# Designs tried in a protein design run: designed miniproteins, single chains, continued (3). Part 36

Each design is a single chain, and the fold is of that chain. pLDDT is the mean over its residues in the fold that is shown.

## One batch from the design tools (miniprotein)

Design m9307
Fold by ESMFold2-Fast:
Structure m9307 (fold): chain A 87 residues (1-87)
Amino acid sequence: EPLYRPTEEGREILKEVGEERETVTLGEIVTALGEYILKNKLMDPENPSIIHVKDTLLGKILGVDEIDGRDIEAWKELIDKLFEKVE
């Protein structure tokens, strides 16, 4: 399973959810992003498919105010900007 090293911003997200490992798997990245979203209450209360990222680190990185939680390409872009694949 490929390992990923966090960028500076990726490390901030991992630290906020209590993850201190130098490298993480893709599954661990997905778990950490989910915990970050839950901890910061970013899901829309009426439609949990909508993630409000305005004024968050995620919104700053993607340049958007909202993410569809089922948009696979948006999540791939976010992960690629937050983590580097270590081969």
Scores: mean pLDDT 81

Design m9308
Fold by ESMFold2-Fast:
Structure m9308 (fold): chain A 81 residues (1-81)
Amino acid sequence: MEEERRREEEERREREEREKIRLEIEILEGLALIMLGVAKLAGLDTSAIEEALREIERAREEGDLEAAREAFERAVEAFKA
């Protein structure tokens, strides 16, 4: 019946959305780790980037993509300073 197919499609869509959010947060975490490594090689202060990485890790646990993006922007700003 169409109702069961709709429920299966909704569950599949929800799983795909959660997977996409998780993957995007993991990508942001990886990019922040690269910035941390470059900052260490350049002898820059890494404190703000390390704090942003902790925020991205919490956002990944919560599935909060917006919080991860905000933390990543703070890391980029610190790297540019």
Scores: mean pLDDT 79

Design m9309
Fold by ESMFold2-Fast:
Structure m9309 (fold): chain A 91 residues (1-91)
Amino acid sequence: MSLAEQAKRLLEEAEELLRRAEEAVKAGRFEEARRLVEEARRLVREAARLAEQAYEAGELSPEEYRELVLRITALEIEIVGIEFDIDKGLP
């Protein structure tokens, strides 16, 4: 796989983990939600590094890199939101 394809795959995996984390929060499973969010954060950070490397290697146009950066930023915002929900859900 190219670096860009690897980055996209990690973002897809992170999106699925965050979906599961949101369901865990709704169910009151805050410890499960916390583990899922931490794993998603790890994948998003790795995807960000791979996206930058793909851009530096000429695998991505500036427009394609911009789209990946926006997707990464959106997931980082979602992670912060779920963490806030977990913190407020705990006694």
Scores: mean pLDDT 87

Design m9310
Fold by ESMFold2-Fast:
Structure m9310 (fold): chain A 71 residues (1-71)
Amino acid sequence: EAVELVRRALEAVEAGDLKTAAELLAEAIRAYDDPRIVLALMLVSIALRYKREEEGARLAIPMLRAAIEEL
């Protein structure tokens, strides 16, 4: 279920584990195509690449919460 994958990704982001969050978000996109999930994956991936994990988490968390509410 896409909502469960997004919920687990949100938990990973909140724990600072952006790598696990990116993997879960990539799987969620394969199951359910949602622009907010795609944008969250992009933000998490960019944050990992540039070592800005705290900033990436801060931006991704509201998007993932909004996606969960509508899934």
Scores: mean pLDDT 79

Design m9311
Fold by ESMFold2-Fast:
Structure m9311 (fold): chain A 69 residues (1-69)
Amino acid sequence: MAWELLLEGNRLMAEGRYEEAAEKYVKAGELFFEQKNYKEALTAYQLALIADPNNEKAKELLKEVKEKL
């Protein structure tokens, strides 16, 4: 599931649908975080901020996951 959301985000990035891509990356990161895959969650949140630098949820979750590393 989490990897599927990353791939969906990548597809949306290729289509220029950046805000939707960021949403998929955030959801992927949240699933990785629940699984305690903090490095993968970090990567997903970083991708969300590349897609949409103003995504407030991604900024907050990125700070949270860094505390777990």
Scores: mean pLDDT 87

Design m9312
Fold by ESMFold2-Fast:
Structure m9312 (fold): chain A 55 residues (1-55)
Amino acid sequence: MEEEKKQKEEFEKMRENGLRFVDRVGERMPPEQQPQVEEARRRVEEGLREVEKSS
């Protein structure tokens, strides 16, 4: 029970931190780098979705 609750909290924390990190990095990147940041964001979202589905 504790393990499952901890895992879910870790996923939420990782998802929030991952997306927030990409967003913050994106804000600091020049406009020319925005397409790369957008791709990174999509990859993070896809990876997190796959991990959540695999749980």
Scores: mean pLDDT 73

Design m9314
Fold by ESMFold2-Fast:
Structure m9314 (fold): chain A 88 residues (1-88)
Amino acid sequence: DIEKKIEELKKLAEEGNAEAYIELGKLYASLGKYEEAIEWYEKAAELGSAEAYANLAGVYEILGDLEKAKEYLEKAIELLKKKGIDPR
């Protein structure tokens, strides 16, 4: 049941789990609901998730917005470099 999975992921995301927002975004994207997918990925990105920016780039590429896709991919790379400065 997709609806039950969405409800469970929303509960985890409300606890500040960026991975749960990413899973919500991936699930909505798999359903072709790219606007909702973007909204969930943006919430994960606000929590500092570099993976969320990479997924935003992927969605905008699918939508044909190559300028935004490139911008978000560059943000993902920059955040990964910043997180790599202290790998603990």
Scores: mean pLDDT 82

Design m9315
Fold by ESMFold2-Fast:
Structure m9315 (fold): chain A 63 residues (1-63)
Amino acid sequence: MLSPIESRVLGLLISNGDEPLSASEIAKRLRISQSTVSRALRGLKERGLVEEVAPGVYRLAEL
């Protein structure tokens, strides 16, 4: 269901607990491009798995 990149981004946010991360910080930690991270975050947000708490800053969606 999730792409490999979406799974990696989601996994990082799960490991980071409730602390929000910017797209640039996620890109730095995963060593992938910020554009790739931004695309994955949009897909995860559309699925309701992550939420944008501030412009460009994301965390796991509250269940």
Scores: mean pLDDT 80

Design m9316
Fold by ESMFold2-Fast:
Parts: structure tokens; sequence; C-alpha cells
Structure m9316 (fold): chain A 79 residues (1-79)
């Protein structure tokens, strides 16, 4: 069904956001990106993950969004 396909696409998007968040933290560790830029990217990724979690009722995605949001906050406080 179209609804099932949309759910599958959102699950794949959530995995992609998690991977991109990990890549952002690696770029920060390597000095390829600023703390300000990393915090912005993580904030945007966390907001999108939170929306996906809410739409799907997925607690694991919600926990991932919360962890990424916490990392963004930590970086913002160091600026």
Amino acid sequence: SSAEKEKQKKLLEAVGLEMRSMATLEDLRLGEISKEEAAEILRENAERLRKIAEELGDEEIKKMAEKIEEKAKELEEEI
C-alpha cells in the first residue's frame, strides 16, 4: 500500500539522519567543521527525527532524536 511505502521511506530517512549525525560529529572531531555548524546540523536532524518518530509512534527513533538534540545543546553551550 502507499501508506506502507511511506512508512518504509520514513524509516530509511531516519536511518540516514542518524548516519549523517554520526558523520557530522566525525567531521567536528577531525576539525573539518565548526562547533556552530555541527550544532546547527544536529539540531535540524533531531527536529526531523522527532517528527518521524511522532508520525510513526516509534520510541527508538524518539530516543535517537533526543540523544542528537542533547549533543546539539552540549555543542551550543561550548560556543
Scores: mean pLDDT 88

Design m9317
Fold by ESMFold2-Fast:
Structure m9317 (fold): chain A 56 residues (1-56)
Amino acid sequence: SELIGQFQEEIEKLREAGKEEEADELTVKFSEAVENKDLSRAQEIVEEAKKLVEEL
């Protein structure tokens, strides 16, 4: 899905920047949101990842 693609792109950038702990935490949260079919939560997590990438 588009959200999964966006999430993976942002997480890859965080891992490349050495933000492994933040990337791992966001991955757990995103997986939970997807399993619960909570699209609003999944979008919030993608936005959180984007903000962390922008702060690099």
Scores: mean pLDDT 84

Design m9318
Fold by ESMFold2-Fast:
Structure m9318 (fold): chain A 80 residues (1-80)
Amino acid sequence: MEEKRRLLQEAARLKMAASIGYAAADILGVKEASELFKRAMELADEAIEHVENGDFETARKLLEEARKLLDKAFELLNQS
């Protein structure tokens, strides 16, 4: 239960950060960053599905990938 809650909270935070970043990328016209934020949100949604099915290992890997995309997207925004 605790691990499930923790992973769902992590996914929710990643989705929120990616959503904020997507809005910023759209305003700034940084297409590459907006595509990365969109993909990070998709991976976080996939992670939530795996958490609900009890596949915590796959969920962690998806969240790690989402975080890497999020970091790259914010790096691209900082170059603008």
Scores: mean pLDDT 86

Design m9319
Fold by ESMFold2-Fast:
Structure m9319 (fold): chain A 103 residues (1-103)
Amino acid sequence: DPKQEVLELLDEIAKKYNMPQSILEALRKRIESLSPEEQERLARELRNLLLAEKGDEAALEELARSIAERDPRLSVEQAKELLLVLLEESGLVSAVGYLLSDS
């Protein structure tokens, strides 16, 4: 179940990174509004984000490609730079919020 997989990943992130309850509730509602295909994509993006935060370059590259494919304003290199800035300056919770935002 893609919805359940995404919600479980979000709960793991919320517990580990002390996500504010108001943000968690907003992100849960956003996930519930997504199609099954969008939920499957988001599950892959969240898994790659967690790996990229730990220094996995291959996961960062795969996540950047996923973002660039759905946002024509960004190249893969620009998506990678944006993700690194978000992780370094704003943290993982902000990066999760970005993945769930309407670009």
Scores: mean pLDDT 83

Design m9320
Fold by ESMFold2-Fast:
Structure m9320 (fold): chain A 91 residues (1-91)
Amino acid sequence: MELSDEELKHIYDVITNGRVDEAEKVFKLLDEDGDGVINGAEFYRVMTKVSSVSEKPLSLEEIAQLFLKADKDGDGVIDLAEFKALVETNA
């Protein structure tokens, strides 16, 4: 489903301000397929939209760095535990 501008702003706030308490809600918004993981295509698609509604937009390089930092196991997907760890490191 398409994310609203309000949801996109919330995703930005959770990731950039380390709001671990909201990480599960944001993870479910990013998990477009509902399979319990975020793949690279889903992550980049949502993060580019997040950047477009942010006062301080993220570059493609910054989005790539966030994905690589979250994908610690190198499996090409981000699970909930990896996503929570990413949010915590941005606090």
Scores: mean pLDDT 76

Design m9321
Fold by ESMFold2-Fast:
Structure m9321 (fold): chain A 81 residues (1-81)
Amino acid sequence: MSEGYKLAIEKLKEAIKKAKEVIEKSKDEKLKKKAQELIKKAEELIEEIENGINDKPPSEYIERVEKLVKEAEELVKELEK
């Protein structure tokens, strides 16, 4: 697997870790649901990257990865409120 695909997967795994922390620490059901949806989207994208390694260049996935990472950061920020 190229470095670009590996980096994308690592970023998605970090987003999943952040979302899991939100689910564990938050008492807000809406925030927990958003975190669960993010985990599902990140896991689906990891599967797409792993199954489609020869289909699309890493750059085609980077925008989707960055969006999920940003969503995970927003969830952590909401947890601090």
Scores: mean pLDDT 77

Design m9322
Fold by ESMFold2-Fast:
Structure m9322 (fold): chain A 60 residues (1-60)
Amino acid sequence: TKEEIKNLEEEIKLLEEKIAKVEEAMRNGDIPKEEAEKQIKAAKEKIEELKEKKKKLEEE
């Protein structure tokens, strides 16, 4: 449904913003590289999961 797709798009957007903030914090030395990479990887994996779910809804 349109509502479910919109909710998935919003969650993806929030995760992408989180990645950008973590990358900035890593560049500024506010967070250890290892911790930043772990958080970025987890967020990217979640984004891929949500994108796959969105594709299934759009194909129906």
Scores: mean pLDDT 82

Design m9323
Fold by ESMFold2-Fast:
Structure m9323 (fold): chain A 61 residues (1-61)
Amino acid sequence: MGEELVEKAEEALRKGDYEEAIRYAEEAKKAGQTSEATELIARALEKMGRSKEALEVIAEG
């Protein structure tokens, strides 16, 4: 479950669907894939130009 959500988040990130990537990564985090999901959320936020939020996510995760 969590691994599949990480894979979907990575796929969305590759396609440039950054908000979709964040949604899948947040679900993966709830499923226990906290480290991988936090990195994906931060990367998506950086790609969207939301660097401050990306730093906050890393600091909390």
Scores: mean pLDDT 79

Design m9324
Fold by ESMFold2-Fast:
Structure m9324 (fold): chain A 79 residues (1-79)
Amino acid sequence: SKAEALRKAADEVVDALRQGMTPEEVAALFEKLVAPVVGEETAKRMADAILRLHQAGADADELASAVRTLANYEAEKLA
């Protein structure tokens, strides 16, 4: 399902962040993984939200939480 695909994408992105991927790389990976599910425009907005949080000083745990929150929001919207 699209909801399962979004949760899997969030898990992969959070794991990449834990493995030392940069916030910019994490945002790009998130966009790439969610675009087939939510469309390019929504995926771009989701990635931009992660970059804005990083620019505001969010740490890795805060970014991981944001990735999961954004993915869950879109998953619920597709129900």
Scores: mean pLDDT 87

Design m9325
Fold by ESMFold2-Fast:
Structure m9325 (fold): chain A 60 residues (1-60)
Amino acid sequence: MLTEEQLEALEEYAKTLSELDRNAVLIAVELARAGASTEEALSVLSPELAEEVRRLLESL
């Protein structure tokens, strides 16, 4: 499961993205907050965006 600090980092990261990618990341955050697993939450992202998000989470 993602921590609150990781979820906050993703919300901040989403502000730097295009509207489509931003909305996808915000949906992933909402799913994770609702209790979805990390893999389930990230499944709404494109493979490329999911990889960027995983790298961001690794750096925290």
Scores: mean pLDDT 82

Design m9326
Fold by ESMFold2-Fast:
Structure m9326 (fold): chain A 81 residues (1-81)
Amino acid sequence: SLEELQKELKKLAEELRELLKKYNLELNDLAKEILDLIIEGKFDELFELLYNKRGSIYDEELTLELLKHSLENAIKELKEK
């Protein structure tokens, strides 16, 4: 469900934030804002941010699944280093 996906994304985002701090790595401003919104559970604000960049809202579930894939890949890459 969308709510389960949101909870999973928050956990992944928190894990990524901890790994970034561990390796003293910084995100660009947009990526940091996206990560912060996910960790704070502000998904409505996240979708508004994405809308402002593209002039349209994507399918929310698909957007969150793509973000999940990106977070999982980033975590995997950092853990393999």
Scores: mean pLDDT 79

Design m9327
Fold by ESMFold2-Fast:
Structure m9327 (fold): chain A 100 residues (1-100)
Amino acid sequence: SLEEALKRLEELKKTINKSLDEDIAAMPPERQEKAKEIKKLVNEALDRVIEYLKETGDVDKAYKAINEILKIYNDFILNPEVTVEEAKERLEKVIEEAKK
């Protein structure tokens, strides 16, 4: 149900943030500042997906968007060539698709 999906996504967001905080703490200090910026963008994207789920009721679309957000985050963490700006653009595209 939509109510169950919303509760699961709220718990998932908490789990994601715990993992992000642990990842950031394990990074070299010079990388931590950019990682904190990405954490902020990831949370903004997650919040917008949750809003669209409340409006549309499309649970499958919301989960698909969250998986894409996490892939973008993982690509940023694993590939130092990926800029904050590129990650932001990719996150914005995921949000646009989730809104449709």
Scores: mean pLDDT 82

Design m9328
Fold by ESMFold2-Fast:
Structure m9328 (fold): chain A 119 residues (1-119)
Amino acid sequence: SITVTVSGGGTVKEGGSLTLTGTLSGPGVASSATWFREDASGVMRTVLGGNSGAAKEVAGRFSGSLSGQTGTLTMTDLKVEDTATYYVGAVASGDPSAARAAAYGIGAFGNGAQVTVEA
């Protein structure tokens, strides 16, 4: 199985930038990464990744990349509404769990990174 650790969260002023890093460990390499956010009520939403691209509220401000075992989410022009806990799900090349829903990736979100944007 693959585990995921997200780092790079913190508190930033509105208009600022942050980069979140998802580190994957375990057998295989990620073939894709999808970034999610969780609001204060525990509702998960996709913000970037897969065939869906970027969510409307972050289009043009958030971008992602994947290099080997490291996925990054680059967040620019941050808004108070971007305040959330961010998670990444990844699918490994050659994953024998091909029946798993793509939205859940490798099945583990690990820790999330809290991002707080202050006005």
Scores: mean pLDDT 69

Design m9329
Fold by ESMFold2-Fast:
Parts: sequence; structure tokens; C-alpha cells
Structure m9329 (fold): chain A 70 residues (1-70)
Amino acid sequence: NAQELLEKARKLMDEGDKASEAGNFDEAARLYREASELLDKIKDKATQEEAMLDVAARLNAVGAEIEKEL
């Protein structure tokens, strides 16, 4: 259900944050993408909106760090 998907996505975002803090930006990006995929399954837009904005900001930040290494 929506609540279980939201909780699972939040856990993946927390794991991504830890990977990002360790400098593992590729791993962080993978975890944030997995979180985003779970959030996409939530039909209630209001329920997912804040979490989607949170994960999008994280993906943008990590993507910028990855591009610096290319």
C-alpha cells in the first residue's frame, strides 16, 4: 500500500544519504533511484509529493558530484 511504499522509499533515501556522506555517489544515486521508483507507485499525489521533491533534490546533488569525476 501507499504507506508501506513511502516507508520503504524513506529507508532507501536514508541509505543513500549514508552512501553520499561516505563519498559513494554512484551507490547513493542507485539508492535514490530505487526510492523514486517506489514513490512512482503511489497513486495519491499528495502522499508522495514531499518525498518525491526530497529524492529529486538528492539525485540532482549526487548527479552533479558524479559529473565532476567524469
Scores: mean pLDDT 79

Design m9330
Fold by ESMFold2-Fast:
Structure m9330 (fold): chain A 66 residues (1-66)
Amino acid sequence: SEEIIKAAKEVAEAIKKAEEAGVELDEETRRLLDQLKRAIALGDAESARRLAKEIVERLEKKIKEA
């Protein structure tokens, strides 16, 4: 679905920006990424969108603190 593709792209871009800012992925962010991968594999667009938003917000906060 387009929503799943969009969620995956937004997370990939947030991870790239975090790496460029020197921000490492913590254990909780990695757990959320694993949950997102499962939601994508199941075609669960609602869970994928929710998890992607949480991951992006978490990474954006860490980038602002870096």
Scores: mean pLDDT 85

Design m9331
Fold by ESMFold2-Fast:
Structure m9331 (fold): chain A 64 residues (1-64)
Amino acid sequence: MEVEELKQRIKENPLDYTAWYNLGLVLEKQGKLKEAAEAFEKAVEVDPSREDVKKKYDELKKKV
């Protein structure tokens, strides 16, 4: 499952923005909104210039 591959990438490089963002998207599709919000929060920490990800994080944070 792609979640395991993304977690491995993050373990090797915690600054991999793409891995954090994709992990959030996969978790959101699975209905794991709290875990998805945490992954998007990490993506925002890695690259705070990404307004789209910030909006998605804020929306999910309000739902959980």
Scores: mean pLDDT 78

Design m9332
Fold by ESMFold2-Fast:
Structure m9332 (fold): chain A 69 residues (1-69)
Amino acid sequence: SMDELIKKMLEVVRKRVSPEVAKIVERVIQSGRDAGLSPEEIVDNVVRVLEHFGIDVSEIRKELEKLVK
């Protein structure tokens, strides 16, 4: 389900970023869901936000893509 997918995406992010960044990512995911974006488009937006904060997304990207593909 989409709810389980979002929960798993947030778990991946929360383990690797500060609580403040995780809260921003949660809003990005919810905004994408509300806009009707696909899971793959939501992952792309999350990765871009994390890169904007200077976070190495190599492992996060792999784990998030594995959840949606």
Scores: mean pLDDT 83

Design m9333
Fold by ESMFold2-Fast:
Structure m9333 (fold): chain A 63 residues (1-63)
Amino acid sequence: MKGMLVRAVRDVVATRPDELSLRRGELLEVLEEIDKNWLRVRSVATGREGIVPKSAVLPVREL
């Protein structure tokens, strides 16, 4: 995929069917920016897709 890699900075519990639950440290690919607060992402480990709050993720930094 061509999206930006982000990492979950905290655990997130999905409260809606379109949301993705996250564990802290989980790697995600950004597929789409939905709005100013939400991203559509895919889990690198599981391939599951859903929306997550932008506040719960941070871009993967180069060393």
Scores: mean pLDDT 78

Design m9334
Fold by ESMFold2-Fast:
Structure m9334 (fold): chain A 60 residues (1-60)
Amino acid sequence: SKIDELLEIARKLFDRRLAAEAANGRLTPEQVAARRKHFDEQLEVFKKGLEEIEKKRKKN
């Protein structure tokens, strides 16, 4: 899915930022894991919103 590809890019950009913060000692591994989990939950909500828009478009 094109949506899944865009979400994967968003995850990679977010992970790059988290890796930089972790490398600078600003985040612990536990904090990195918690931020990833929260971001993934937000992306899932966004994905479902986009899928509902596509579903409505398909029925028109």
Scores: mean pLDDT 79

Design m9335
Fold by ESMFold2-Fast:
Structure m9335 (fold): chain A 106 residues (1-106)
Amino acid sequence: EKKKKAEELRKKGIDALRQGNYEEAVKYFEEAIKLEEKPSARTYHALGVAYDKLGKYEEAYKYYKKAFEINPLNPTTLKHLADVAEKLGKKEEAEKYRRLAESIEN
């Protein structure tokens, strides 16, 4: 089943991410996303992390936003969104996400 292959690719992507193989992680997560009509917030977040580690902040922002749209109350995703938004000069948006993350953790 395509769904099982997507799950295997996600696990390989997570392993690559943990090993610091960020380009490999991007490839695995993008392949997993292509096999799923509705990718999970966690997969989008992980792809965002891989792009962030590669210094590709526009791509990181895009995928963190997709993760946020699926799970808007994840403080880790919100903190990463805030940090990347700040790197992209989106100061007001960064402040909004940072405050939202704080409201969930406090």
Scores: mean pLDDT 87

Design m9336
Fold by ESMFold2-Fast:
Structure m9336 (fold): chain A 101 residues (1-101)
Amino acid sequence: MTPPFFTSVRLEPLGVAKPGETIRVTVTNGSDVPVTATVELLDPEGRVLASASADIPPGGTATFDLPAPEEPGEYTVRVTLTNPQGESATVDLRVTVGGEL
C-alpha cells in the first residue's frame, strides 16, 4: 500500500512487542511540505492508551516512543498525518503484545 503524502511509517519491534517494552514509531516525511503526525496506541476496544504528536519538516523524520502495555493482547498503533492544506490520512498498524500470533 502506498503511504499517503509520500510518508513512510516504521515500527520497532516489527508487529510483536514484549509487555512494558518501548514501541518505537518512526515517521519519515518524503514530501516538500511539513506534515503533522499524531501517533496513538489503541486497545482492542479503541481506547487511547498513549498518544504523541510532532510537526515533521519537509524531508524530515520524527520518532515516537510508546509504552507497550503490561497486558498481553492485540493493539493498534494509529498514525494520522495532516498536511498544510488540511488533508489528513490515517494508517493503522497491528501490534501483538506478549509474542502470541
Scores: mean pLDDT 75

Design m9337
Fold by ESMFold2-Fast:
Structure m9337 (fold): chain A 58 residues (1-58)
Amino acid sequence: MEEEKKKFAEEAIKRGSSLIREDVEIQLGNYERALKRLKEAGVSDEEIEEFKKVIDEI
């Protein structure tokens, strides 16, 4: 299950693992790609910018 993987990843990140950190960055990139697809589906530019900012801040 994804939940199990996320728990282990979060613990490893807390311990300062550079390898896990890179995996998180890849997931963030995939999410931004999904946001771009939402724009093509008719979601406004302002909403895309807002979500992108929130995610980047997390």
Scores: mean pLDDT 61

Design m9338
Fold by ESMFold2-Fast:
Structure m9338 (fold): chain A 68 residues (1-68)
Amino acid sequence: SKLEELFNFLLDLAREDPSAALGMMQYAAKVVPEELKPIFEEATERLAKAKTAEEMVEIIRETHERVL
């Protein structure tokens, strides 16, 4: 699914380019179905406050589990 591909891409980005991971989550929050927008918006806020790649990975994994 496109969501699974997105989350796999986000996990790779979180370690290599944290700013790109945040940017992609921000973009996803704008284009996902309305029922998913609050989950992606919450993930975006959490990622913006994350201080380590490990925190970003955990946020992305938790967000994926909440969605699917």
Scores: mean pLDDT 83

Design m9339
Fold by ESMFold2-Fast:
Structure m9339 (fold): chain A 66 residues (1-66)
Amino acid sequence: MDDVITKEEAERILKVIDNAPAGARASGRTVDPAALERAKEAVRQAYEKGLSVGETAKLIEDAVAA
């Protein structure tokens, strides 16, 4: 089985990231817009490179921490 991220999975993850500010505001938390943009870029890069779901998650974590 090839666990590479699919277009559908990438789109789903991007939607979750795009909705994160609304969810954070509802819970009284703030989100850094720059970290969100880095996270979305990480998803796009992972999809272009055919990375796995696990590798994509690591890239998102690394991008947010940058």
Scores: mean pLDDT 75

Design m9340
Fold by ESMFold2-Fast:
Structure m9340 (fold): chain A 89 residues (1-89)
Amino acid sequence: SLKEEAERYERIGEERLRLAEETGDKKLYREAGESFEKAGEAYEKAGDLKKAAEAYKKAAEAYEKAGTKEDLEKAKELKKKAEELEKKA
């Protein structure tokens, strides 16, 4: 199901984030962001707007830590998406 897919991506994101925090590896922060973003998309499709918003916020934080200009732009976009979903939840 979409919810099970979202939960899987969320676990992957959390594992990547933990490893990124331990190593400082910017690539792992980006991979965490990508995984949380996919979790958010799956939660959104499943209609779980609250969990989607939470996942998008986690993705944005990870992208901010990855720190390239593209990562920071994506983080800003995902924060706005999370805010919009919270207003609907």
Scores: mean pLDDT 89

Design m9341
Fold by ESMFold2-Fast:
Structure m9341 (fold): chain A 62 residues (1-62)
Amino acid sequence: MKKAPKAPGSAGDDTNLTPAQVEAQRRAGLAAAEAMNKESDPQKAHDLAGEEGRRAYEEALA
């Protein structure tokens, strides 16, 4: 089991965003920041922020 996810989040994602995706990203960023502020462990904070951000992003697009 040595399959790991690739390194996403490069310049490619910045080249073609719709207005709806831009707003979804803003909401995701706010949710991630709030999650980080609640968790003092940096690694746990990043994991929680990623989950909360993804949820907010999906909700904004729905």
Scores: mean pLDDT 70

Design m9342
Fold by ESMFold2-Fast:
Structure m9342 (fold): chain A 63 residues (1-63)
Amino acid sequence: EVVELRAVDPKTGKENRAAAVVAAGILYAASEDARIEPSEKPGEFVLEVDGKRYLVPDGELLL
């Protein structure tokens, strides 16, 4: 079960992919057991933290 990380810019109402990547990076840095792995789609990554998997959409790398 994978949940897509999404962030919405409150000023424009549009999805902010960079903010979603930053949020994923914060989760990764905050958890000792966090892991990142490539997804089946190019440019997408899966972040696993505390037994939960989050799909990071195409964009900037977390590292």
Scores: mean pLDDT 62

Design m9343
Fold by ESMFold2-Fast:
Structure m9343 (fold): chain A 91 residues (1-91)
Amino acid sequence: DKSIGELIRDFLRNSKREEVSLNEILDYIKDNHPGAKDASRELLLEGLQSLIDYSEVPEFKGVTEDSVFTKEQIQRFLDALAAKHQEFHNS
């Protein structure tokens, strides 16, 4: 199974738009992650908000499901999250 970070990266790669909403990312995760299929959108948003806090990227503070990000902003978040996740997963 792909990690949440890998799924978001896949979504960005497949999206032709320069900006994407958090709602679209949540829908993609829900459709493509087996552990997320039965999760509510609220639960997925709470999980992503926890990951955003963990990444410590200031640009993502105060996000809502209607928040819109550029691909560059999301890539920076993914890079920060991947570094944190690799450290956590390998411990």
Scores: mean pLDDT 70

